# Designs tried in a protein design run: designed miniproteins, single chains, continued (3). Part 77

Each design is a single chain, and the fold is of that chain. pLDDT is the mean over its residues in the fold that is shown.

## One batch from the design tools (miniprotein)

Design m10555
Fold by ESMFold2-Fast:
Structure m10555 (fold): chain A 100 residues (1-100)
Amino acid sequence: SEEDIREAVLNAKNIDDLLDKLEELGFSEEVLDMVRSLLLEGKVESSKFPGFSVKVIDKSKLLDREYLIPIIYGIHKKQKELENAKSVEEFKKIVEEIKK
């Protein structure tokens, strides 16, 4: 739930601790890698599309936990769609929906 993700984000000591908490909430390894890229660079990328990434947030907002929570929740809700994306264009459309 969004509340579980909120608690994970607010209580995490660092990025690795946050990713461990999200794994316990049912995030797959593939999607956890996407969240890592988001937290480090403000972008989402997939190993299925090497060299391609979608900018989600400005790097200046990476410390804004309230801004990150709905984005991480959006990634969780669209996890299967992100995993099953067959093209760069499809992947980008899914990520653009998460940005809302």
Scores: mean pLDDT 83

Design m10556
Fold by ESMFold2-Fast:
Structure m10556 (fold): chain A 75 residues (1-75)
Amino acid sequence: SALPLAARDGQLDAVKKLIENGADVNSAAALNAAVRYGHLEIVEYLLSKGADKNLVTKDALEEASPEIKTLLEKA
């Protein structure tokens, strides 16, 4: 689907547009892609819109930056 691909590629404006047009904010694939590929602003955006942080897998956390790990601990 479009949302995980936009999240993986760091396309914040595309992520925002997809969510505004009804894409599921609880897309585990999108959240995990943003976490794995280090897109802090996309992770922040998805969490701000109600994405469940518990959808982040152990594998995605392994690849996460320290900044993203800190954000997920505070969420």
Scores: mean pLDDT 85

Design m10557
Fold by ESMFold2-Fast:
Structure m10557 (fold): chain A 78 residues (1-78)
Amino acid sequence: GEKEKILEELERLLREAEELGHELAARAIRLLIEALKDESADLGIALGLLRIALGVEKIAGDEEGARLLERAIELLES
């Protein structure tokens, strides 16, 4: 199903963020994965937090962390 494919891609992005030390990106992606697994969670809030994390990564100059967060957002906005 679509949810399973999104979760697999998010878990791949999370592994990349953790392996490369992008701590903020990793935390934001993990929160989104948890929200998707919890059917009672507000996905709008999770996406809002991802966008805030993306803004922080861009200001901090972490271009790779920002890229990982942009990919996570794209998976849910299609």
Scores: mean pLDDT 80

Design m10558
Fold by ESMFold2-Fast:
Structure m10558 (fold): chain A 98 residues (1-98)
Amino acid sequence: MSPLHEAAENGDLERVRELLEQGADVNARDRLGRTPLHLAAENGHLEVVRLLLENGADVNARDILGRTPLHYARGNGHEEVVELLLENGADPNAQPFG
């Protein structure tokens, strides 16, 4: 994972901000096709999700299984993150691959 993936997964808001200011790719993909937004959504880090979206994160990014950040947030019961993603254009009917 990139430093931005690690900061997003850990909810380190200040580190996410610093990395984005240094030109980190907000839509960088790890080996599983996950973006920082997927990892922030998985862990319920609401303010990190907000910051990533403000910096051009693809709200409908798909991992290698076709899962979006919305799937990660819903799967882990992060209702406020689900609402924020939907407000930012997440497709509520997106289907995973197979």
Scores: mean pLDDT 89

Design m10559
Fold by ESMFold2-Fast:
Structure m10559 (fold): chain A 62 residues (1-62)
Amino acid sequence: MKPILAEALHDYEAQTPEELSFKKGDILEILEELDELRWLVKSLTTGKTGVVPKEYIKILEL
């Protein structure tokens, strides 16, 4: 089964220690959908994991 990937639509700076900072165009692996507004992801650029707001990312399913 292919991993679910997403692309960052905007730069984001983590507001809490649990959140992930990222740059526009970064590719993120979706690990878990925590709620309708937040997902747990892994950055493929840095290898770090954290929570990101869903509105800042676009799912890439192919």
Scores: mean pLDDT 79

Design m10560
Fold by ESMFold2-Fast:
Structure m10560 (fold): chain A 46 residues (1-46)
Amino acid sequence: VTGNAYSDKEIEELVKQGVKKATLTGPPPPVREINVKKLEEAGIEV
């Protein structure tokens, strides 16, 4: 079962790459909500 919740390290990598906007596709609502929160807390728009 591959529920891809973003790790803190993955969020840091996105920030280092200069990603300012992210589109989340595919994960079910609970995982998506967690991922959105992590991205927004890191300063990335979702």
Scores: mean pLDDT 68

Design m10561
Fold by ESMFold2-Fast:
Structure m10561 (fold): chain A 116 residues (1-116)
Amino acid sequence: SMEELKELLFDAAREGFVGVVELLLEKDPSLVNAKDENGRTPLHLAAEEGHVEVVRLLLEYGKEEGKESADVNAKDNNGRTPLHLAAEEGHEEVVELLLEYGADENAKDNNGNTPK
């Protein structure tokens, strides 16, 4: 089901299972920007956990015509972007990768904080 694939994608992104993320997105490309109960996308979850390879896969996704790209600046229910989560956790390589792909270093969360 759509909900089952969505939950599997969130779990795979959080755990760093690159091959599973790739397989699920091939099966249903519309899930690339799916949001969980907290408004977090697969990119948020991979970035928070420091999974560089999953972050790279999600950011490279959608470069083919007709596919939706991962939204590098997606905001969760607290107004936090993937860059906010990666910076807060000290995942420097993920921070650099997100910035390379157009993450807004001046984005403010609901508390007025930029990524730190």
Scores: mean pLDDT 87

Design m10562
Fold by ESMFold2-Fast:
Structure m10562 (fold): chain A 88 residues (1-88)
Amino acid sequence: GMTPREKIERLLAEGKDVNAADETGNTPLHWASRYGYLELVKRLLEAGADVNYVNEKDPLGLTPLDLARMAGYEEIVEVLLKNGADLN
């Protein structure tokens, strides 16, 4: 199967909805933030990704910012905040 990186790159290449949540309730921006894919985070934001999307299927209701902060990806945290992410 495709890796999370490959799925995001294909979605961007095909011009598909960057805000479509998968079966786990995560958007492409959640996965890019979780795995430290800084360049994909920037590309998703340029394509109109919602920085404040809450995963309602996750009991914790994590946002892309929450995932980046938990993982310690300081540059991704800064990029998300500059693009309007709420600090919750």
Scores: mean pLDDT 84

Design m10563
Fold by ESMFold2-Fast:
Structure m10563 (fold): chain A 82 residues (1-82)
Amino acid sequence: MAKHAVLYLNPNMSAEEAVERLNIFLKGESTEKKPGDHLILDVEATPEQLRSIADSLAKSASAVTGVKIAYDKEKDEFVVVE
């Protein structure tokens, strides 16, 4: 079933925190909004639909945080690159 999930990121967060929030969102769970957060995505989607946009989400997260983030298909999770 589709779940309502919301992703917030900000440029002041660590690479590790950004990856953790992305992985929470990929599981169909919402991240908590904190001061300075940018709304990245607010959707009702299945886990399969979220995976279909994972590469685009990694690119958006990298742009927001300044950290190189990628989606690893083998692990089914977001990772920090270099």
Scores: mean pLDDT 79

Design m10564
Fold by ESMFold2-Fast:
Structure m10564 (fold): chain A 63 residues (1-63)
Amino acid sequence: GPVVLARALHDYIARTPEELSFKKGDLLEILEFVNEYIWLAKNLNTGKTGYVLTSYIEVVEVR
């Protein structure tokens, strides 16, 4: 399937171990499109994987 890259629009601090923390400008690789509001992503800066709210990110590249 395509590789989807997104950029964080805002900082987010995970409230649970399943959520992904990120800072504004972090590059994320999208691993799974769970639903319209929640995707599974890897933060390429930290190497951590977790769920992100789609309203906090913007897709920047599809390969």
Scores: mean pLDDT 88

Design m10565
Fold by ESMFold2-Fast:
Structure m10565 (fold): chain A 60 residues (1-60)
Amino acid sequence: GPVAEATKDYTASKKGELDVKKGDILEILEIVDGTKVKAVSLTTGKEGIVPADILKLVSV
């Protein structure tokens, strides 16, 4: 899927959400809705839901 970089730290507040740190690289697996995506962290290997607004797409 598309690759994205976290623009800020995010702490999971709900079940199924993923903790991320600013600068983490994630692969987007699925768009859950207009505000959230399912992603896997290429930094930690963990998978979960993150807010789309903290992510920016990176060119490969």
Scores: mean pLDDT 81

Design m10566
Fold by ESMFold2-Fast:
Structure m10566 (fold): chain A 75 residues (1-75)
Amino acid sequence: TLTEEELRALFAEYDRDGDGTISHAELVALLRSLGLEPSLEQQESLKDFDRDGDGRLDWAEVREVLESLGLRIVP
């Protein structure tokens, strides 16, 4: 279980540009920091959460990925 505060702190750590988005590769690194090993198929499915199609995910899209992997995010 992650709090929204913990997720925002992790997101900010990987959001090196400060633009409010992270790359798919940075998201994979974030997942690994949480002890999650996404499969290649799960990594390929990240495009389904990238609504902008720009290869980057905002905080809301990252949250959706984590919830799809069975993580609970609480206030």
Scores: mean pLDDT 73

Design m10567
Fold by ESMFold2-Fast:
Structure m10567 (fold): chain A 73 residues (1-73)
Amino acid sequence: SLDDRYRKAFGLFDKDGDGVITAEELKAFLESLGLRPTDEEVRAIIAAFDRDGDGVLDWEEFKAMMDALEAQR
């Protein structure tokens, strides 16, 4: 399922096991998809989906971002 795919991706990039994705981890993930985001673009993505204002994405915020990216295809 899409949820299983998202959970697998989240787990692969949540290397610290803290349940969040940092800007560095998000940039690496987007680069693995063939994208070349700037640091400013990565921060803008986090700001758009970061509901807690902590500068990282939790599982729910990451899923919302992935759903938005899938909708653009």
Scores: mean pLDDT 74

Design m10568
Fold by ESMFold2-Fast:
Structure m10568 (fold): chain A 79 residues (1-79)
Amino acid sequence: GTLSPKVAARFIAHYLETSKDESVETLLNGIEKFLKTFPVPQEQHEEFLKELEKELSKTSLSKEKKEAVLKFLKKFLSE
């Protein structure tokens, strides 16, 4: 990818903060499109998820939406 794990995590967290009132489906579609455009190398998946969990904890996104995002990403990156 063209972005470091920390930078990718910050961009996704910013997108989620600015789109926090959107449906889960809309948020997940946006994340998928972002990661297909800026793929995270497999060796960086664990670092990316750790950085994203940290950045998500700083957002005002609902607990349910945070859990949906993390569940989606763990599955998406494991496939």
Scores: mean pLDDT 83

Design m10569
Fold by ESMFold2-Fast:
Structure m10569 (fold): chain A 91 residues (1-91)
Amino acid sequence: RTPLHELAERGDVEGVRELLEGGFDVNAKDAKGRTYGLTPDENGFTPLLLAFANGHLEIVRTLIEGGLDLTAADDDGITVYDLIDPSFLKV
């Protein structure tokens, strides 16, 4: 899990802002080509999904305003849409 996962799960809006202002690049890519703001943890939860599941809409807004690329795909072509519901999401 990244620090962004923990902040999103808790609804710590100020922590997310401090992380972004401190130079955390939510669009920087991991070894699989995924942006860190959309990187799933070991359980498949992205920071965006954790914020949504816990009702922290202010975190979702802050990430989007921070420039989070919701259309980014990893090296396998997996996008955020695939990660939130692989049983139903198609494109």
Scores: mean pLDDT 64

Design m10570
Fold by ESMFold2-Fast:
Structure m10570 (fold): chain A 56 residues (1-56)
Amino acid sequence: MKFSEESKKAVMEKLEEAEKNGDTKTIKALEAALGLPVDGVADEALREAVKRFFSE
C-alpha cells in the first residue's frame, strides 16, 4: 500500500474507533494535530480535514 493511503485509512479507523468508544482524548489529539478547534467531537469537519490532509 502507498504510505498516504495506509496512513489515511489508519487515522480514519482510529477516529471511528474513538467515536464509538467515546475516546475523547484521541479525538482531541487529532483535532489539535490538524489545527482544528479542540472540542472532542468526531464531526464531519474533522473527517474532511483528515481526508484533505492525506489527499495531497
Scores: mean pLDDT 74

Design m10571
Fold by ESMFold2-Fast:
Structure m10571 (fold): chain A 159 residues (1-159)
Amino acid sequence: LAELRERIAAGMDVNYKDEKRAGATLLHLAAARAGEPGAAERVRLLLEAGADVNARMPKVSEESLNSEEAKELEKITGLPVKDLIGFTPLHLAAMKSSKPGAAEVVRLLLEAGADVNAQPPKELVENDNFSKTTPLDLAMATGNEEVVELLLKAGARPV
């Protein structure tokens, strides 16, 4: 947190897409760690610094998808990075446990104007199973009842 505050104060581009992490922004990484200590504070700092709450993970090179940093992201998310293409920070937060930290991250993203019904663009996804995936679909699949309730109250559509 001290390092993050220092880097933001020094003029860090909070919307930088790290090609070694499949184009994930710092907000994607903070949301993917939603259940971890300090995740909510990192999300708050990034949003205050102008992070794009609706940033999408881009389609990147095969080399980027197979990097060591991309493998770390797979360990954090539990999904292959290729299946994260088009995902917003809210998608990543919704897949985590219903621990208080995860619910708080979801609340912060929704308060910042996250698209509760965000879907990856069909043109960017190679796995058709994820081409219509919403944050609600991920929360339901992972059994995060508290996060499911938050998303439904924010206007998520169950289908």
Scores: mean pLDDT 75

Design m10572
Fold by ESMFold2-Fast:
Structure m10572 (fold): chain A 59 residues (1-59)
Amino acid sequence: MEIYRATLDFFPASPKDLALQKGELVEILERVNEEWWFARSLVTGKEGYVPAAFLQKVS
């Protein structure tokens, strides 16, 4: 499991995006490109696209 932490709050512009609060842990499911990754929140269980630049690896 690849676990990352949100370094900033992320507010989705699309229903396909995953909303994040700073400090929220996510599992990376797929790196679709260099800018956007598909992730699952370990807090809410919801899935969506997140900007890779907002994430810091913790495991």
Scores: mean pLDDT 85

Design m10573
Fold by ESMFold2-Fast:
Structure m10573 (fold): chain A 84 residues (1-84)
Amino acid sequence: ARDENGRTPLHRAAASTEPDAPARVEALLAAGADVNAEAIEDNVKVTPLMYAGQVPDVKLSRELREILLRAGADESKVRNPEPA
């Protein structure tokens, strides 16, 4: 299912700050969720990997990104300039 901005359950799970977010992401991917699904946020196309990169908990952000990348997430769609 998608919301008004085209967000899938996978987008919401990848944006979660809850400690069970990695397990939810893995369960959704196992159920056939599109790892590269695009939603619109402020006229910008966003993927679950982009949301995972915005999670303020560094450990959780890293776990979510590793799960999504292992499932085939496209890094070329991530436009987040990190210093370093």
Scores: mean pLDDT 72

Design m10574
Fold by ESMFold2-Fast:
Structure m10574 (fold): chain A 103 residues (1-103)
Amino acid sequence: SKVDTLLEYLEKTAGGDINAPLVAQPPGIGDPNESYGGFTPLHVAAYLGDLELVKELLELGADPNAKNKDGLTALDIAREKGHLEIAEYLEEAIERRGLKRPE
């Protein structure tokens, strides 16, 4: 799965930290011509509009309040890209975790 590919990449580059910012293009994920430097896996999933990947990453402990190099959360990226279902899911996940004030 895409999650398995990301987890293998993170084990090699960041000791398996699901919240680690990406330092290079992960294999088989996203547009190979775009830079995802400073994006966490959750940011990339929100950017791509991959709701199932968003769900799987959140179940693995991904932080929905993590900011990328531009100061954007995964929720901000989903809204900017028009992925409204992902934006709604992230808002509900933040509320369920009691994370009502992301920093």
Scores: mean pLDDT 71

Design m10575
Fold by ESMFold2-Fast:
Structure m10575 (fold): chain A 76 residues (1-76)
Amino acid sequence: SASQERLRAAYAALSPREQAVLDALEVARTLREIAEAVGLSQATVSRHLRRLEARGLVVSYRAADGRTLYAVNFAL
């Protein structure tokens, strides 16, 4: 579909570190869990997540248990 093609094209244009952050989001995760999965500091991952959110590739939401979760935005 056109939306999946847009997501693939956007992914291919990302840096290797940004791709690693998106790859860690095969399920919704907290900032801490993403940082642990990719082997980067939370501050570094937070900067990448802000850029990915600004591009519409990632969304954040608050779960019922009070955690902030990040997820890939498939609604491009």
Scores: mean pLDDT 82

Design m10576
Fold by ESMFold2-Fast:
Structure m10576 (fold): chain A 150 residues (1-150)
Amino acid sequence: MVEIREAKEEDLPAIVELFRARNRELGLDELSMEELRRLHNSPSALVLVALVDGRVVGAAILVEVDPENKTFYIYGLAVAPEYRGRGIGRALLNKLFEWAKERGAKTVILEVPESDTRAIAFYERQGFKKVGTLENADGGKTVYVFKKEL
């Protein structure tokens, strides 16, 4: 059975490795343990894990980035390759939206590299719309900005 809960301090090493594996596939910057610990200890952020048999198989991070406009940012979402296609990414995303709505979230935004056609198709199926393009972002890559109203 897939369990989804808020991350504990003991989960953070497995979350870092999960994001490192994903970011190496995309040639993105690495999530550091120090940065993840700052997000985990922030009252303006939520760090979630998905577990199967006590093993971390997915993680998602949401941050309140504009408290005045009630805008939230998906910092990251990752699912281990062998656990993909099982609805885990959707279940993590729904749990981020529950937590955001309880805080009066109006909008969720995220960024996706143009090369991550799998993540693009995932977020479009979750009702996100492309609202912008950033050229020469993140080491000279094109990044798409996606938005969803809650």
Scores: mean pLDDT 91

Design m10577
Fold by ESMFold2-Fast:
Structure m10577 (fold): chain A 119 residues (1-119)
Amino acid sequence: MLLQLARAGDLEGVRALLEAGADVNAKDENGRTALHYAARNGHVEVARLLLEAGADVNAKDKNGRTALHYAARNGHVEVARLLLEAGADPTAKDKEGRTALDLARENGHEEVVALLEAA
């Protein structure tokens, strides 16, 4: 499955499935896309490939969280930067009213905080 390969950081597996016509915006039972999992786990090149393939950078899961929320929560500064360059909305709030900046601050990710405050 595309989402499992994206979560694992399997760049060539993700590429092969996209070339075979896999839906880049397919959601699991939690409303999460491959981009959510790549961002959550810091897989920069998988995230880049998904965005180039037309992944919705602002897709929200069942918790109202975007890929940027997960990159920020887990301190993945390079993925967060890539998502912002691709048009991620840094003001988007999850179901608890938290932005990506709020999650970065709560988890002590100072480099992501600096990036989001500049966005």
Scores: mean pLDDT 92

Design m10578
Fold by ESMFold2-Fast:
Structure m10578 (fold): chain A 72 residues (1-72)
Amino acid sequence: MDEAVLRQLFALLDSDGDGTLSAAELKKFLEGFGGLNPSDAEVQAMIDKYDTDGDGTLDFAEFVAFMEDLLA
Protein backbone atom coordinates (compact mmCIF):
# COMPACT_ATOMS: atom_id res chain seq x y z
CA MET A 1 0.00 0.00 0.00
CA ASP A 2 1.43 3.39 -0.89
CA GLU A 3 1.94 6.27 1.58
CA ALA A 4 -0.83 8.44 0.04
CA VAL A 5 -3.43 5.68 0.67
CA LEU A 6 -2.16 5.22 4.25
CA ARG A 7 -2.34 8.99 4.87
CA GLN A 8 -5.93 9.13 3.60
CA LEU A 9 -6.93 6.11 5.72
CA PHE A 10 -5.26 7.59 8.83
CA ALA A 11 -7.10 10.91 8.31
CA LEU A 12 -10.45 9.07 8.00
CA LEU A 13 -9.84 7.12 11.24
CA ASP A 14 -8.52 10.18 13.14
CA SER A 15 -11.99 11.73 13.46
CA ASP A 16 -10.81 14.21 16.15
CA GLY A 17 -7.87 15.49 14.06
CA ASP A 18 -5.41 14.91 16.93
CA GLY A 19 -2.86 13.23 14.63
CA THR A 20 -3.11 9.99 16.66
CA LEU A 21 -5.31 6.88 16.84
CA SER A 22 -6.70 5.72 20.19
CA ALA A 23 -7.30 2.09 21.20
CA ALA A 24 -11.04 2.61 20.60
CA GLU A 25 -10.45 3.94 17.06
CA LEU A 26 -8.06 1.08 16.24
CA LYS A 27 -10.55 -1.50 17.57
CA LYS A 28 -13.35 -0.08 15.39
CA PHE A 29 -11.02 -0.12 12.37
CA LEU A 30 -10.11 -3.79 12.92
CA GLU A 31 -13.79 -4.72 13.36
CA GLY A 32 -14.77 -2.88 10.15
CA PHE A 33 -11.76 -3.37 7.88
CA GLY A 34 -10.55 -6.84 8.83
CA GLY A 35 -13.80 -8.36 10.04
CA LEU A 36 -11.85 -9.04 13.22
CA ASN A 37 -13.32 -9.00 16.73
CA PRO A 38 -10.28 -8.28 18.93
CA SER A 39 -10.49 -8.17 22.71
CA ASP A 40 -9.44 -4.99 24.54
CA ALA A 41 -6.28 -6.86 25.66
CA GLU A 42 -5.43 -7.75 22.02
CA VAL A 43 -5.89 -4.12 20.89
CA GLN A 44 -3.72 -2.94 23.81
CA ALA A 45 -1.00 -5.46 22.85
CA MET A 46 -1.06 -4.17 19.24
CA ILE A 47 -0.70 -0.57 20.43
CA ASP A 48 2.09 -1.51 22.88
CA LYS A 49 4.00 -3.22 20.02
CA TYR A 50 3.98 -0.08 17.81
CA ASP A 51 3.71 2.72 20.41
CA THR A 52 7.25 4.09 20.48
CA ASP A 53 6.15 7.30 22.29
CA GLY A 54 4.53 5.47 25.25
CA ASP A 55 1.43 7.69 25.08
CA GLY A 56 -1.02 4.81 24.49
CA THR A 57 -1.89 5.95 20.93
CA LEU A 58 -0.54 5.43 17.40
CA ASP A 59 0.86 8.36 15.41
CA PHE A 60 1.16 8.18 11.61
CA ALA A 61 4.61 6.52 11.57
CA GLU A 62 3.48 3.87 14.10
CA PHE A 63 0.25 3.35 12.11
CA VAL A 64 2.29 2.76 8.91
CA ALA A 65 4.36 0.08 10.71
CA PHE A 66 1.14 -1.51 12.03
CA MET A 67 -0.50 -1.56 8.57
CA GLU A 68 2.60 -3.01 6.87
CA ASP A 69 2.64 -5.87 9.42
CA LEU A 70 -1.15 -6.37 9.11
CA LEU A 71 -0.93 -6.60 5.27
CA ALA A 72 2.17 -8.83 5.19
Scores: mean pLDDT 73

Design m10579
Fold by ESMFold2-Fast:
Structure m10579 (fold): chain A 57 residues (1-57)
Amino acid sequence: SEEDEKYAKELAEKYGIDFETAKRILDAVKQAFPNASREEIRKLAEKALEILKRMRE
């Protein structure tokens, strides 16, 4: 959806990753938690990216 694409772009810019990677992470979170709200999906995606960032540092 357009909102998912916009959010994936925001995640890509915020975490310094490419758009495709951000979109795949967002899609993976949505598939893992199919009953989660949009807000919950956003929090889970951000948490996953924070963990990846810490692993790189």
Scores: mean pLDDT 79

Design m10580
Fold by ESMFold2-Fast:
Structure m10580 (fold): chain A 62 residues (1-62)
Amino acid sequence: GPLLARATVTLPATSPDELAFRAGDRLLVLEEVDEHWWRARSLATGREGLVPRSALEVLGEV
């Protein structure tokens, strides 16, 4: 199934393609776009966008 991840840092969205999130937010990883960027959905807000892979801790498949 999709990967569940936790944000380790708070980052604003600086472009329309990016997802804003707060440290501790749970995100569903939808797609690994490249080595540095994942497409994720925030479980807190329901919004989707690009997140830096380095800002996430993978918790496991759900």
Scores: mean pLDDT 84

Design m10581
Fold by ESMFold2-Fast:
Structure m10581 (fold): chain A 80 residues (1-80)
Amino acid sequence: MYPRKKTYSEKEKKYQAFVQAELQRLVDEGLSQAEIAEALGISQATVSNILSGKILPPDPRLVIDLEVDRGMELIERGLG
């Protein structure tokens, strides 16, 4: 079997894409990577790595919270 290493399932790749898109949105709104890191309780390097697609988000709760927030935003804007 292939070693587990950095190989992600389809579900994990989907969560990575959602988190990456939400973090990019926060950057586009004028938040620095350091401010995003402080708000999420992670390191600035982790934020940078997620934005570049290098790593899966370290906390499953983080991706769930961001997915819910995004879903609510889309509904409120009439796009969902």
Scores: mean pLDDT 62

Design m10582
Fold by ESMFold2-Fast:
Structure m10582 (fold): chain A 119 residues (1-119)
Amino acid sequence: LTPKDLLTIKELSKSLKGKRVVIVGAGPVGLSTALFAAVNGAKEVTVLEALPFIGGQIALAFGKDKVAPYVAYGPLLTGLLTEDELTRGLNKIHFHLGVKVDSLSDLAPYKPDVIIVAT
C-alpha cells in the first residue's frame, strides 16, 4: 500500500464523522477500527469486550505490551496518522471490559449511530 491508497481508505471513513460509534470486540480488528473511527471525526467511540483485557489473540499470543504499538504506531510509522491525531483519537475511545453482547438490544443504552461487529 502507498500513502495515497491509505489516504483513500481514510477518506472512505468520513461517513463516521460526528457519529457515536459502538464496536463489539477489542481484538486487533476492533482496536484498529476504533482508532480510525476516532481519528476520522467520530464524536465518541465505545468498545465493548467480553474479556477483561484488550488485544484478543495478540494479547494472548504476544502479551498485552504488543497490542498498543501494533494498533497505534503502525499508522504513525506509515505516515497515515500524525502523533497529534493519534493522541486525540485515543482520548475519544472508551473501553468497557467484561461486557458480553448477546444481542443488538444490549447496545441500546449506548445510543449508537453506527455499530461495528469485530468479534
Scores: mean pLDDT 64

Design m10583
Fold by ESMFold2-Fast:
Structure m10583 (fold): chain A 70 residues (1-70)
Amino acid sequence: SPLEEAFRLFDTNGDGTIPKGLLPALLRGLGFPVPSEEEVDALIAKYDTDGDGTLDFEEFRALVADLRAR
């Protein structure tokens, strides 16, 4: 899927996670309007439930679904 392909491009370590700081670039690559920094921070806080500053694919997919429901 386009989401899996984009996620793999930003998964620099190949460990199935991406740093949250890469999220705005990943969303832009998928054609989403880039959210404000406040909105990005709120989404990350909602989906980064373990607080490690990375998103796995399931957390990323849930975040994208939330953006699509706007």
Scores: mean pLDDT 73

Design m10584
Fold by ESMFold2-Fast:
Structure m10584 (fold): chain A 62 residues (1-62)
Amino acid sequence: DPVKDFQRLFGLDVDGLLGPATQEKVRLFQESQGLDVDGLAGPATLEAMEKFDPAKTGVVPA
C-alpha cells in the first residue's frame, strides 16, 4: 500500500488513510522532488516514493 509506505517513511501513523497529516507530508515530499504539488499519491509521486530510501535520509527508527 503506497499510502502506508509513505506514512512509514515520514514516521506517521500507518493506517493507510490519506488524511490531512499524510496529505501535508505528501505535498512537502512532492515539492522536495520537484513534482506538481497536489497532495495526492499519484503515479509520479508513487514512483518517487519507490526510489526514495528512508535509510539514507536519517528517518527516526520508530
Scores: mean pLDDT 68

Design m10585
Fold by ESMFold2-Fast:
Structure m10585 (fold): chain A 72 residues (1-72)
Amino acid sequence: KTPEQQAKLEEARQLNNNGAELFSQGKYDEAVNSYEQALEIRREVLGEFHPDTIDTEVKLGLVYIKQAVSKL
């Protein structure tokens, strides 16, 4: 991968980890924002079926489920 792609993937890794921390704190809107940014980068660089991309997609889905349940 190019140095630019490597830098973007590191940014995505940090965003994914930040999303997980925000989710654990109940900051669901902020967690969604972090995971969406990580997902965009990972889809662009790695493709939609890469394990890291799928991991971010699953985590984002869990945040949405938790938000929906919390509003019921």
Scores: mean pLDDT 83

Design m10586
Fold by ESMFold2-Fast:
Structure m10586 (fold): chain A 70 residues (1-70)
Amino acid sequence: KEEREKILKLIAEILNIIGDIIELEKKLKEAKEAGDEELVEEIEKELKELEEELEKLREELKELEEKINE
């Protein structure tokens, strides 16, 4: 059941990225409240990169789930 371990590893990676997104969204709110436009732009760029990585991992998870359910 190697596929199960791959799924669990992907879930762990997804959860780590979600945690990073939550922390960055908190920092983004604080930066917006402070009027720090430069920091807002930097955080929004990091959030976009993490969201793109999250989407790729979610696609990989879906493919593995479909392979197991075939």
Scores: mean pLDDT 82

Design m10587
Fold by ESMFold2-Fast:
Structure m10587 (fold): chain A 62 residues (1-62)
Amino acid sequence: SAAALGAVIRRYRDAKGLSQREAAEAVGISQATLSRIERGRRTPSGEEVARLIKVLEIPAEE
């Protein structure tokens, strides 16, 4: 679900010590967009998911 995906993204961002602004800049999206994704209010595109996985180093098993 979008809520479950958002929670995973926030968990890995927090684990890396990145602010929403820093993570959004590294992914190439706005801070507002990342905030909506983390809250489950927006479903990221496949391209955005791929960049989030790469930047936040989210394991394949998630």
Scores: mean pLDDT 83

Design m10588
Fold by ESMFold2-Fast:
Structure m10588 (fold): chain A 60 residues (1-60)
Amino acid sequence: MEELVVAVEDYKGKTPEELDIKKGEELLIKEVVSQDKVLVKSLKTGKEGIVPVKYLKPLE
């Protein structure tokens, strides 16, 4: 599933597979990993990683 989302708050990854994101950063959801986590690609940096869903909201 590819869905365009935006970071609602800064998040710093806690593990090597997690991504650091900044508030207002636009991301594509590539895969749902669990109920609480998604694999995303940053449109700003091109980096991929896992982030908690609660830090993201859909873009219209």
Scores: mean pLDDT 80

Design m10589
Fold by ESMFold2-Fast:
Structure m10589 (fold): chain A 100 residues (1-100)
Amino acid sequence: LSPELQAKAQATLAARPTPPAPLSALGKELLEAARLGDAEKVKELLAQGADVNAVDEFGRTPLHLAARLGHEEIVEILLENGADMTAKDIFGLTPEDLRK
């Protein structure tokens, strides 16, 4: 990113310090789409600003759910969008540990 784009991004972040409650709904939908294997819905939700590292009540990210269920295309999409493959759920398992 150019220095000019970085300065604009910093100004925007400083102007919007309120936590975006609506984004938690997108994160929940992203978790469901990853669980269901809906790659198109995953792409759509990420384009809408859904948190790629959203977690459920068990600390599982969309990447955990996609890896567990063998949704390889969704795993690739999530990783391309900055998903943390080293994230651990409440059992200490990473998405890579769930791929079998």
Scores: mean pLDDT 71

